# Designed miniproteins, single chains, continued (3): the designs that were tried, part 57

Each design is a single chain, and the fold is of that chain. pLDDT is the mean over its residues in the fold that is shown.

## One batch from the design tools (miniprotein)

Design m9959
Fold by ESMFold2-Fast:
Structure m9959 (fold): chain A 76 residues (1-76)
Amino acid sequence: AENERALELLIRAQAALDAGNYDEALALATEASKSKDPRIRAAALLIQAQAYRAQGNLEEAEKLLKEAKEIMEEYR
């Protein structure tokens, strides 16, 4: 149930990002990043990074990209 909800949030966040709805993508991905599944957290942080980059917030985007990479390296 918890993982299913987090996956739904990721799918919705990606759809919002693809549509250019960056604020919605950030809100949905932020909720998904609270997941205990590290793969879901990393994916959520990548969506957040892409949304911030698209909005011109390069510093926050770089920070989130680094966090996502650290999570992914931990689970190789």
Scores: mean pLDDT 85

Design m9960
Fold by ESMFold2-Fast:
Structure m9960 (fold): chain A 90 residues (1-90)
Amino acid sequence: KDELERQAAELIQQAIETGDVDLLRQGLRLAAEASGIPLEELVRRLQEEVDKVDENKEELEKQMEEYPDKKAVEEMKKRIEVYRKLLAEL
């Protein structure tokens, strides 16, 4: 349901902004329920996506050069770092 997807997105965003692993667990649990993917499978896929960011660093840097808002790019990098740390704590 759209409501579960919205709640999951809100909790995940809040978890990244606050560094709260319990909020991330709640958000990912709702996302797993909304998508029909088991929580551990969803976490594994997200960890793989974060790891792929390092493998595709060259393409990512090229995309960031074309981004007009350098502040938004720096905030995105910080959010990815927090997300990586929180996923490791799960």
Scores: mean pLDDT 74

Design m9961
Fold by ESMFold2-Fast:
Structure m9961 (fold): chain A 88 residues (1-88)
Amino acid sequence: MLENVPEEIKRIAEKLGLDPVKVSNLVAAAVTPGIRHLVPKEDIDDVAKVIAELIYERNLYSILPLLKKRMHPEVFEKVEKYLKELEA
């Protein structure tokens, strides 16, 4: 359910040993075209890992074309990289 996405992002962030509040806010920024440029370069890998885990666990591969259009480009490239590692 899309309405529970913030809670799932926090859960995945905690599972990966990341700050759930910080990463949740940065994931929201990364997928919002007007503010995606505000994601710090140092946080791109952590944000991408959480998004990749969410897509993998929820089988959300069908939304990847939409995310490619909306998401921060560097975050999206890292999401594709981590998804390949999860599927390997």
Scores: mean pLDDT 80

Design m9962
Fold by ESMFold2-Fast:
Structure m9962 (fold): chain A 65 residues (1-65)
Amino acid sequence: MDDAQRLRDNVIQSADNIRRNQSIDDFRQSGDSMIRTMRWVSQQQPQWRDATDQAIQYIRDLIQS
């Protein structure tokens, strides 16, 4: 549980940092890659699905903002 929450928080922090340093169009591509990675992680670690889904939703919200 702690590891899953830590992963979520780290991914959210990385997404925020990337978003600040890229154009919105470049960030959409980076965001899509991060979402694919989170989906892969949830397939390898099904118990982390809630944390990975939260990270995916945060990235999607950043892409749409």
Scores: mean pLDDT 81

Design m9963
Fold by ESMFold2-Fast:
Structure m9963 (fold): chain A 98 residues (1-98)
Amino acid sequence: SRPELSDPNNPEEQKIFKEILRARLEEIEEMYKKGEISNNAAYLAYEKLLLEIDYYETKDWDAYEKKLKELEERAKNSEFSEEEVEKAKKEVEERLAK
């Protein structure tokens, strides 16, 4: 479903959105650290968070759907390293930092 809290100019909605994504970031990190998900699963999860941030900022649903499909196809045909996973995580952290 489309994000309900999607106004980037509302500070309260922006704060709630960032708190939700930070909680999801921490959950992905915990699962990855415990070996419950693969490098590919962790990479895909972090990159999906970046797509949600892009959608929140742009409100471009067509771009979101296109990029999501491209990401999922890329993840099926590639193996991602631990270094690539850490880079994707860091990018999410930087985008969520105020």
Scores: mean pLDDT 81

Design m9964
Fold by ESMFold2-Fast:
Structure m9964 (fold): chain A 90 residues (1-90)
Amino acid sequence: MITRKEVDEKINEIKKLLLQGKIEEAIEKLNEMMTELQEKGTIELQIYALKRLIKAFEEIKPTLSPEEQAIVDEIITLLEDALEKLEKLL
């Protein structure tokens, strides 16, 4: 069972990778976390994680290159779409 604390720790790791310019590694960690949440998380925990991820990516975006900002915008859009879909299940 994945916990809120584990989600927060994983999001902080993703933020750290983004700050280091390790976008590919950050995306890999994001995919790992999303897979675990889909398999083991509640809908409420998935919604919490998506909201935290969107905020984290929005906060880091201004520090990135224009090319990296475009990738982050695409990721934010996908996360927002996933969030809307999950919120409709509640």
Scores: mean pLDDT 82

Design m9965
Fold by ESMFold2-Fast:
Structure m9965 (fold): chain A 80 residues (1-80)
Amino acid sequence: MSLEERRALREKANQYLKEGKDDEAAEIYRQVARHSLEEAKARGDLQAALEGIRLDARYAKKQGFTKVAEALEELAREAE
């Protein structure tokens, strides 16, 4: 997944959040994060990617995007 594709997906997810479609937004964030983990594993920097996902989950929780935070935290736990 390219940086451009990732940005487009995040923009779509943010639009879903504005529309109150939290589950759809969380699914997109999870898909992007999963792809980032796959790429990081191939590069040998999986631990850095996991730390980034956990940080993103923390920021989502602070913003009140609970579904996004839960999806990212679950993915990080499953990938450890």
Scores: mean pLDDT 82

Design m9966
Fold by ESMFold2-Fast:
Structure m9966 (fold): chain A 87 residues (1-87)
Amino acid sequence: SEKKKLEEEIKRYKALVEAALLASLDPAKWWSLPKDVRDKVSKEFYELAKEVSKSIPPELALLAAVKKAEERLKEAEKRLEELLKEE
């Protein structure tokens, strides 16, 4: 159960990092994506950024959240490796 939850967390953060990469390499292409897709990704990133700073401006919130998503992905991958070694 713990292993499955950690694998799902890694999968989720990988998807967020890939979306952020698209936004970084081609912002115009990111803004041309369907609104529902952008809203889903933006909401996830905004929630991550909100945990760090109560007063993050919307333009900076996405950038800060991208960095946090990358950090959380690395942490989750490391924890999965440690969990697999313990079992």
Scores: mean pLDDT 72

Design m9967
Fold by ESMFold2-Fast:
Structure m9967 (fold): chain A 79 residues (1-79)
Amino acid sequence: SELDYYKKKAELLYKTEAERIVEMLGEHAKHPEIQKAYERAKKALEKVKNASTPEEAKQYYDELVKEIKEIREIALKIE
C-alpha cells in the first residue's frame, strides 16, 4: 500500500512535471545540462519503480523531487 503509493506518486510527478518542462523547452531541451538532469530524473524514477520497500521508494522519490527541481532551475538559467 505505502510502497504502491510512492511508486504511483513518482510516476505522476515525473509525467506531469519533468516531461512537461522538457516539452515546453522545445529545442532548448537539447541543452546538455537539461539532458543530464532529465536522465538523472529518469534513473530516480526507475529506482522508485524497482524499490522493494516503502523506505527505499521514499528515498528514491526524494531523489526524483530533487532532480526535477534541478531541471526547473537549469531551465530558468537558459531563458
Scores: mean pLDDT 81

Design m9968
Fold by ESMFold2-Fast:
Structure m9968 (fold): chain A 75 residues (1-75)
Amino acid sequence: MVDISGIAPEIQELAKTVSSEGLEERVKEIEARVEAGAELTDEETAILVKAANEGIKLSEAAGRAVLAHLLRNAQ
């Protein structure tokens, strides 16, 4: 897994406010949108980051989308 803790501190802080309840369902909804070619929002990225930090495995597409979003926002 890629350690993203230093890349986007605002996303990490937002991820800390995300509830663990229903987290897997929210991840699946976001993954379906990513597979359809949608770009991630900061809120969707925070949910996926929270899920990864809690040990929930992301799809490869979702993981790549998170990394791309964080790197784009770091510029």
Scores: mean pLDDT 74

Design m9969
Fold by ESMFold2-Fast:
Structure m9969 (fold): chain A 91 residues (1-91)
Amino acid sequence: DEKERIKRLIEETVLLVLEALAPELPEEVKRELAERAAEIAVEVEKASLEDAEDGLARVRASVEEEKANKRPATAEELEHQKAVLEELVAE
């Protein structure tokens, strides 16, 4: 059961990396690569549950930060930015 949990965590981590670095790859290919990587990692006992959880948390935070930077600003953020720029230009 612990091995299956570690496999799932590694698979999720690799999938997040692939989604960030190669979003154009088909979802099926991303899933297959993530699953294969997780199987290899578990077989060679290179990952503990704690390491897998920490890795996933770090990758998730990094991916969320990158996606947040790519998103359009909210209407409120745009209005605030315009107000600040207008005040600076009024000099």
Scores: mean pLDDT 65

Design m9970
Fold by ESMFold2-Fast:
Structure m9970 (fold): chain A 69 residues (1-69)
Amino acid sequence: DEAVRYLLSIFDKDKDGVVTLEELREKLKSVLSDEEIEEIFNSFDKNGDGVVTLEELKAWLEELQSLGE
């Protein structure tokens, strides 16, 4: 949850519109293991193209907020 907020904050500044596994590993390696990072990435990468969009991350965050409330 902290990881997703951190990731969104970083990528909002970059305005890339997409997130790769390598970028996730670089940003989250201090707080998550490689295995956890891959799990998060795979959860977002529903279409299997090797990238996720900020829209997908925001949708996931909204879903997580609903579950945590």
Scores: mean pLDDT 63

Design m9971
Fold by ESMFold2-Fast:
Structure m9971 (fold): chain A 65 residues (1-65)
Amino acid sequence: STLLDSSSLEVKDIKVDYEKKEIIVTIVNKITGEEVELVFKLESNLEEAKEKIEENLKKAYEELK
């Protein structure tokens, strides 16, 4: 499973774009100072939303290491 918890990763900012129906989450690697923005589309189905969150977190882990 895609892990939320990493000693090096922290959620820096969360923004909601109501016009685009998107949630923008900024994650920072506390060791390297690198930042990644994750964009989540607001969906009518919670299960689809969870799947996309997991996929984007996995990509953030790959980028930030």
Scores: mean pLDDT 66

Design m9972
Fold by ESMFold2-Fast:
Structure m9972 (fold): chain A 86 residues (1-86)
Amino acid sequence: SEKKKLEQKLASTITAAKLLVIAAEIGLETPSMSREDVENDLRAAEELAREAEELAKQLPEIREEAMKEVEKIRERIRELRERLRE
């Protein structure tokens, strides 16, 4: 069903955003990674978080749980951006 495809896309989008946040965290600890590389990963994660929020709005049964995951991703992005500034 279209609903099941949207649920799968939402799950994949959230997973992709989480992986980019992990990549940014690793990048901050990697001497060969530039600040620009880390910022690019964080920007991509933020874009995926926005996409996940829009998908979650279309899925009322799982919206609350999905939005909790999106907010956790956004909080991690904010923390990593502050660490990048230091």
Scores: mean pLDDT 88

Design m9973
Fold by ESMFold2-Fast:
Structure m9973 (fold): chain A 99 residues (1-99)
Amino acid sequence: LPAPVRLLVLDPDEEIRARALALLAREFGDELQLAGAGSVDEAVALVRATGADGVLVIARELAEEDLRRLESLAPVVLVKKPFTDEELLAAVRELLARV
């Protein structure tokens, strides 16, 4: 099998982030290597330390400066709150098609 796609999930809400990580692990299994971050600074540090093939941001809004910081490191997909499991999975599939 090819190496798993490294996906970082960014959400400051620990419960929503944990739920998203669990859903993605269940649906994609060995296709994804998953990591979580609670802030843009944590996400930037993790991508620089370990690398990432994509960043999934779960937010109501994302500042343009924060988006540019993340996009300088990896492809970014934004999922707006509130979201459904189907919308989250569709966003990840779209990101996977780009990497």
Scores: mean pLDDT 83

Design m9974
Fold by ESMFold2-Fast:
Structure m9974 (fold): chain A 64 residues (1-64)
Amino acid sequence: MDEIYEEGKKFLEEVKKKSKDPKIQSFIDSALFTLDRLKEAGVPEELLKKNFETIKNMIKELLK
C-alpha cells in the first residue's frame, strides 16, 4: 500500500478505537470504505491525499 493510504487507514482505525460514539464510528467505517475504493480505482495520490484531508476535517468537526 502507498504511504498516504496506510497513514490514512491507521489514523481512522485509531480514532474508531478511541471513540464510543456510534455516529463517529459509522462515519469512520464509511471513510475507510471510501479510501479502500479510491485505492482500488487507482486514483492519483494527490486526489487520495485531498480526500483524506477532507475526511480529517470532518472528523475534527464531529469531535467538537
Scores: mean pLDDT 77

Design m9975
Fold by ESMFold2-Fast:
Structure m9975 (fold): chain A 63 residues (1-63)
Amino acid sequence: MSEEELEEEIDEAMYRMQVAVALTAGDLEEALALAERAAASLKDPAAQAEFAALAARIREEIA
């Protein structure tokens, strides 16, 4: 594993943790912002798609 691959795995884990904390607190707007930022910042297409789908779901829950 390269340093870049390891750093991305850590970033993914951090974003998942932060989104989970925001959702548990009922802060849907913060959770949405975090999911959208993750989708924009992560390099892995699978991770980007995962967080983009999560952001879409959170947007529907806010409506």
Scores: mean pLDDT 78

Design m9976
Fold by ESMFold2-Fast:
Structure m9976 (fold): chain A 126 residues (1-126)
Amino acid sequence: STLIQLGRQYVSLAKRSAEDALELARAGDLGGASVHVTAALSHLRAALSIVNKMSVSDAALFYRDQKSDLEEIKRLLEEILELARALAAVDPQGARNLETAVREALAALDDLIQQGSSNLALSQSS
C-alpha cells in the first residue's frame, strides 16, 4: 500500500529527528534539540494523518511493522525530557521550550500508537 509506505517514511523521519535532538540535548544545545523535536512532532502528525486515511487492515499492518520504531521514538523523547529537566537550572528558557516541544511530540506519538493499536484490535476481532 502507498499509504503504508508513506507512513513508514514519516516514522523513519521522526525517529531520525528524535535521534538528532537527543545528540544535541546531550551536547547542551537545547535550542537545536527543540528544532529537531519540533521536526519529529511534524513527522508524527503527518504519519497520524496518513494512518487515519488507511483501511483498518492496512493500519493494523502498519502498526505491527512500526511498533518497535514507535517505542524507540518514545524512549528517545523521554530521555530528551529528562535532559531538559536536568539542565533547567543552567538554561531555564531553553529547558522550558524543549520540555514543551517534547510533551507535544509525546502526545502526537501516543495518538499514533492509540490509533494503530485500536485498528490492530479491530482487525483481530471476529
Scores: mean pLDDT 90

Design m9977
Fold by ESMFold2-Fast:
Structure m9977 (fold): chain A 96 residues (1-96)
Amino acid sequence: SKAKLEELEKAIEEAVAKQLPRAEEAAATVPPEQQREVMLELLLEAAREAAEKLEEPSEELVKEALEELDANTSTELPEELRELLARIAAAYREAL
C-alpha cells in the first residue's frame, strides 16, 4: 500500500533527522578519517530501530521506501548513507 510505504519512509526520515545532530557531535570527537563512519553507524542504527518498530515490516515495502527516498531527495545524501539504507533493506530480506 502507498500509505504504508509513505509511513515507513517518513519514520526512517524522522529517525535519521532526529539522530543527525547527535551523530555529528559524536563524529566531531574522532579523527577526520573516522568521522564519516561514526556518523553513518549512528544513522543506520536509528533507521533500523524505526523500521523494526513498524508492525509487519515487509521486504518489498522497505525496499520501495528506500528507493523512493533516494529518488525524491533534492538534498544529496552521502553515498555511504544510501548504501547503509540498502543494507537495511537487505537485512530485512535475510530476517524474512
Scores: mean pLDDT 62

Design m9978
Fold by ESMFold2-Fast:
Order: sequence, then structure tokens, then C-alpha cells
Structure m9978 (fold): chain A 96 residues (1-96)
Amino acid sequence: MRVPDSTPIIARARAAGDLDLADALFQAEVTASLVIMKATVEKLKAEKEGDEKAAREAEERIERARELLAAAVEAARAGDLEAVRAKLRELEELAK
């Protein structure tokens, strides 16, 4: 997937005993992957049907999910658990 690799950060947080940070970042990665997968399917269907508007909206959702995950990864590198949780909430809303 074209998303930031959070695996090294999650592994480091778990080794340090920071299980809340590791859990929040892992949930953000999973949620972002689900949003991107669903939007990719929607984009492919829209392209097949010639619906350029729906295809563009799906592409924007993919980009937004990617941006939110990147922000969550950077917050996790800084040790900012509250910022990671805030980005996770935004990703969960985007997944609806």
C-alpha cells in the first residue's frame, strides 16, 4: 500500500512499554487501509461507468486518508498520543 510504514514505530513503542501509543497508531493504520481499499473499489467502478465526479471524490478520500495516516505517524514519532488519537478519530469518521 502507498501509506507510511508505521511498523518500526509500533515495534519501538511496544518494546518501551508504551502500549497505548502502539495500539492507537496500529488502529490508525488499519482504519486508513480500509478507507483506501473501499475508495479504490469505488474509484474503479466510477471509472468503468464514466462517472468522473464519483472517481474524483473517491481519489480525494484516498488522499485524505493517506494524509491523516502520515500525520498520525509523525505525531507518534514525537510521542504525542493525543495527536495520534485525534487523527484516528478523523480516519474513523472518513471510514463511515
Scores: mean pLDDT 80

Design m9979
Fold by ESMFold2-Fast:
Structure m9979 (fold): chain A 74 residues (1-74)
Amino acid sequence: SGAEELRREQQEVARKYREGMEKLQKQLQEAAKNNNEQEKAKIVRQWQEENQLTPEQSRLFSRAELAESRERNQ
């Protein structure tokens, strides 16, 4: 069955999202040093295009987190 494959895919999506968030934070800190609001906006937009979860991926991520939380609490 594809249930285990789906769970692994959800975990990879979550990992990629976290890495993207860390990268975004570093880029925003650098833009903040230069006080460039246009550059900050470009960085956020680029990140959203490259690292933002699609509605489907967001649903899969939420489902994986709920499943993991249930397993950890047992």
Scores: mean pLDDT 66

Design m9980
Fold by ESMFold2-Fast:
Structure m9980 (fold): chain A 91 residues (1-91)
Amino acid sequence: MGVEYGRKALEAAEAGDITTALVYAEKAAELGLEAKKAGDLETAKATHEAVGEALRRIAEAVAGKEDAVAAAVADAKSIEEAGAAIQAVLA
């Protein structure tokens, strides 16, 4: 499950769907941490790598607009709101 959410986060990030990418990345990170706590290091590592790549793609999309993104997410109450705020800056 965590690996699938990590993959979906990367696919969304590559498509420029920042809101979906961040929501799936957060879910993948939660499941990856649970896998690590359970001793499933292989699943945890694969999930961590997928999340990292998705976040790298998002960072590339916001390059040169970091201050605008930071201002837009300052009042966000959830990762979904933060993603929507970033998407609005990129639109």
Scores: mean pLDDT 78

Design m9981
Fold by ESMFold2-Fast:
Structure m9981 (fold): chain A 103 residues (1-103)
Amino acid sequence: NMSVEERIEKIKKEIIELLNSSLNAEGVKRLEELLEELARLGASLETFEEITLAFADRLARLFELSPEVVEEMRRRALRLAREHAKDLTYALMVTEISPPASR
C-alpha cells in the first residue's frame, strides 16, 4: 500500500537501476512494463525527462558516442518527452533498446 507519488518514485528508481545494469530480453520487457505503468499513473513530464536522460547516458556508455552526438540525442529525446510523453515511451522501446535490425 503506497501512495501514487511513492509508487512513481519506486518505479523511476527501478527503471534507472535497470538502465545502469546489463539488460537482457527480460530486462527490456520489464522496462517496457514499468514505463507503461508510469504513464498509467500520470507521472510528471519531469519524471519522464529524468528517465530519458538516463537512457541517453546508457547509450553514450554502450556506443562510446561523441559529446556532440550525445548532446543532439539528449536534446531530441527531451523535445519528444515534452511534446509527446506517451510517444517517447514507445519510441525509446522500439528504437533505442530494441533495434529493428535482425539478420
Scores: mean pLDDT 67

Design m9982
Fold by ESMFold2-Fast:
Structure m9982 (fold): chain A 89 residues (1-89)
Amino acid sequence: ERIEKAYELFKESRELTQKAKELANQGKFDEAAEYVKKATDLEVKSLELLGFSQETIDRVKKAGDKLAELVKEGKSFEEAQKEANDIAM
């Protein structure tokens, strides 16, 4: 059902985010950025299924897009995630 599907999408998003972190730590910034984009798409779909507002969904997408940008530029994943989270707030 809707909640179960949203949970599975969110779980997959987390796994892709972890893979992105590992790739970034290896200096594979372009690949890491692609995994961040995929993770963000799954998180957005999860939030849509849960009925979150478009405003909340747009903030999450902007945060994910910023994270992918910063990771692609070679910023540490931890620093990139902190800056991206500032957009989500």
Scores: mean pLDDT 84

Design m9983
Fold by ESMFold2-Fast:
Structure m9983 (fold): chain A 79 residues (1-79)
Amino acid sequence: MSDDQARQALDEAMARASPELQQQIQQAIQDLTRSVQAGDVQGSLQASQRLRDLLIQSGMSQDQADAVVNVLTDEALAS
């Protein structure tokens, strides 16, 4: 999956998600970004797992969720 495809999958998942699930996904993305930027390996792993679970709940496949988490982690590391 390309970075663009992962981003599209995230946007589609957010469009399908309830307002409550959208808020939880946004919070999980923020938690992942903060943990990665802080160099918190344990926190990053926990946030990544949380985000994957929420994305799968939104209707994503495991492969799509993994691709989205990887893209967001790479973006956080580049910042």
Scores: mean pLDDT 84

Design m9984
Fold by ESMFold2-Fast:
Structure m9984 (fold): chain A 94 residues (1-94)
Amino acid sequence: SPLEELVRELLEKLNIDGFVPDLDKIYEKFSPLLEDPSSLWILDTFNIDPEFIKEYEKDKEKALKVVYENLAKTAESFGLEDIAKKAREEAKKL
């Protein structure tokens, strides 16, 4: 799915120095899923918190922190400890 491809790409790029997730692209992919009950399993699987959508509209820095925290949980679930650590370090800077 386009969302699975986006999450995979984000996890792969987190180890690149200077990489920052594109919040606008993430919002475009995630916001329709909140309106589709059949997509709830995807949100649960990737630890996507609806709080991201609320913060994206109010505070981009806090929205970015939520993205890093969610990516860290997803990376841990897949056994990607180095990526999870990197995501948490980026979240702590915000």
Scores: mean pLDDT 73

Design m9985
Fold by ESMFold2-Fast:
Parts: structure tokens; C-alpha cells; sequence
Structure m9985 (fold): chain A 96 residues (1-96)
């Protein structure tokens, strides 16, 4: 639980520092997670990975696997995972 609190706090800081485009995507992902529609949340995150030209095929497959793991998580952990995924995509895009 202490580890969860630290991850949530870190995710909230990352969320504040996301560009508006990624914040809008995150809001939609979080809304789907809150509704229990994890499949739509996962699909939306996968679409963002597919749009990224800076990732190799191997890196995209790795991120798809991480995103699919969100289907097995509880609501709060899934939301934290979504923030982390979007932040990773944002940082990779900045390097492209």
C-alpha cells in the first residue's frame, strides 16, 4: 500500500507535466477505466503507440504487452499504468 501511494503520487506529478494532447487522451483512458471498459482504455493506448514513429517494432510489441497487462489490474493501478505509458510515449516522441 505504501508502494502504491508512492506510485500514485509520482503518477500525479507526471500527469501535471503531460502536454495537453496527452492529458486529453489520459482523461478518456481514465474515464473508460472508471466505467470498467478496460478494453477500450487499452485500445486507445495502443492507438497512441501505433502513431509513434520513433519506436521500433520490438519496442511497440513491448509497450503493447505492458498496456495489455492493465486489463489485469485494479482501477487505481490501471490509472497509474496509463499515466506511465503515456509519459513513456511522450518522452520517446520528444527524442524523435
Amino acid sequence: EEMRKKMKEEAEELKKNLPEEYKEILEKVEEYIEKGDYKKAVELLKEEVEKTKALSEEEKESLFRVIEHLLTLEEEEAKIGAVMVLKAIEEIEKRA
Scores: mean pLDDT 79

Design m9986
Fold by ESMFold2-Fast:
Structure m9986 (fold): chain A 76 residues (1-76)
Amino acid sequence: SQQALEELESSSSPACKVFLACAYAAQGWLDLALKVLEDMQLTQGNIDYVLKEVRKHPKGAALAAQLEAHLKKNVA
């Protein structure tokens, strides 16, 4: 919901940032999802966790491959 998105945006918790990135990706807002993840210390484990959560969302599942490809460039 929009309210849940606003709550996630106001949080500084790593868990909330992951959910915020998933919410943005599910809506097709890939740039915003990546911006949230750029503020985190990205490791392969963090990327795997985000992709696992994104794949749980039917509307966001198609974006998971695009998100993964972009995040792999940032880790390398």
Scores: mean pLDDT 65

Design m9987
Fold by ESMFold2-Fast:
Order: structure tokens, then sequence, then C-alpha cells
Structure m9987 (fold): chain A 81 residues (1-81)
């Protein structure tokens, strides 16, 4: 569906933004706490965008779970750096 395609685009963009946050945090020796706050901002902005686009609750729940998964991957990369 068009909504599922839009969700995939939002997830791709969020992943790219979070990868950039991780890269910049490692390069600039940003604290884990500060880097996590920046990653959480990406998650919140993506979720707000989906709500503005009129995503139903079921898709918002799916999006949130996927975003938190990407966040977890990003945090793991920061901890290994």
Amino acid sequence: SAMEEEMEKLLEEARKRMEEVVREAIENNVSLDEAVERLQEVVLETYKRAKELGFPDELLEKLEKELLGILGEAVTRLQRA
C-alpha cells in the first residue's frame, strides 16, 4: 500500500540520519548520553512526521518498534567505538 511504502521511506531516512549521528559522535568524541539524545530526536521527529501523514495506530506501533530497533543498533555501534 502507499502507506507501507511511505513507512519504508521514513525508516530509510531515519536509518541514514541515525548513521550520520553515530559517525559524527565518534569523530567528535561526543558522550554516549549526548549521542543517545540526538538519536532519540531522530526517532521522535520521524514518529511526529508519521502522525502528521495520518498513519493509523497499527502502523505507528510498527514504525515505533522498527525505529527502536534501529536506535538499539546505533547505541551498540557507539558502545563498540
Scores: mean pLDDT 88

Design m9988
Fold by ESMFold2-Fast:
Structure m9988 (fold): chain A 76 residues (1-76)
Amino acid sequence: ATVEVPDFIGRKGKDLLEWGKTYADNYAELAAKIKDDDIVVYQNPMGGMLPIGTVVEIAVKRGDEVLHFSTTVGEP
């Protein structure tokens, strides 16, 4: 099975967290670490129809700091 993962680069952390409520296996961890106004600056793989279980590497920028996270695409 596959799910649609958006391209988040240039979007706010709130958009990533909204997607993550449905599709991220580690949503609680992401919600604790990512703030709504963070800007996504890195994503690998890029968005598309990705298999469930795909690990997505993400970085967000908060002021002058860059924070790195991983999430796994889960079942909706």
Scores: mean pLDDT 84

Design m9989
Fold by ESMFold2-Fast:
Structure m9989 (fold): chain A 88 residues (1-88)
Amino acid sequence: MPELSPETLERIRKLEEELKKIAEELKKEVEEGADEKEVKIRLGEAYVEAQERILELLREDGADEEVIAEVEAAVEKNRALLEEMKAE
């Protein structure tokens, strides 16, 4: 279970809220006829940025190594997916 400070949890929550808002805006753009691939790339970039910020906060607050490893793996996976989408 996360033994993170209230300040770190609040900062993570704000990053997650920002990500959710970006995802909602991008979903609306797709419904309005935007290129789905371009929208997915933009969402992926925002997701990677947010996860990198969360990873930084987790490391700073001394989070459990398993939690840090899971977030690191997620960042790496999402970066790989972005690279594939951009190459196509």
Scores: mean pLDDT 78

Design m9990
Fold by ESMFold2-Fast:
Structure m9990 (fold): chain A 91 residues (1-91)
Amino acid sequence: TSTYQQAIDDLAAYLSGLGHTSLADAVRRLNPTLLTNYLVFALGFNNSDEYQEVIQRLLKDNNITLSQQELTTLTGHLRDFVLGKIPIKPI
């Protein structure tokens, strides 16, 4: 739980560094337990549309509403972040 809260904070800081400040604020409102459950399930998908649908449900369960463009941006970064493919902090 605490480790996932730190991961959420680090992801939000990364998004802020890229100029996605509104999206970073949305990420900070994610519930760490729900994030874990949905992302573990989503990481099993090889299809990006199925992954995006699972992330849409995660956001709705956390009472977060995003535009389609914000959702697409978040799902890409969130997948890569969870897979350890992006740095925790921007350079």
Scores: mean pLDDT 66

Design m9991
Fold by ESMFold2-Fast:
Structure m9991 (fold): chain A 81 residues (1-81)
Amino acid sequence: MDPASLEKLGVGVRLRADTPEKARRIAAELQAIDPKAVVRMTSETEAVVITDVQLSPEQLARIREVASKADEARITFAAIT
């Protein structure tokens, strides 16, 4: 019931940095924005951060800002049913 509750928007950030320290720092900053975020290091220099589906506009703007510090970042907005 409630079709509006069937759609949830999650934010996934896949990042790459030139050093393991930089990758971990950026991932930690992303997790600080959303303490519910799941952080997974996929290599020494690559991480995936999956945030809560219920983010404020301010949290979303901060995620974009922090992700821009990576040498490569991909931000994915996905509807989760």
Scores: mean pLDDT 70

Design m9992
Fold by ESMFold2-Fast:
Structure m9992 (fold): chain A 75 residues (1-75)
Amino acid sequence: GEDLDQVFQQIRNLSDQLLELARNNSDDSRLQAIRNQIQSLLDLLNRSTPLTPDLLQLQNEVQNKIAEAEKIREE
């Protein structure tokens, strides 16, 4: 079965990995792979649970980390 807390933790871990990969000037293919994994897990959450304050907070947190990673890559 899908554990909601486990999926939340996986998304957070992947978002942190995305930031570290961006800071370490990793190749675009690896950053894109992590972004795709994050999106797949977010899609899974959206299918598995109604919108909750915790899910909205997670989505905002992840979007902010993705935006930060993009800024690091451009700077």
Scores: mean pLDDT 79

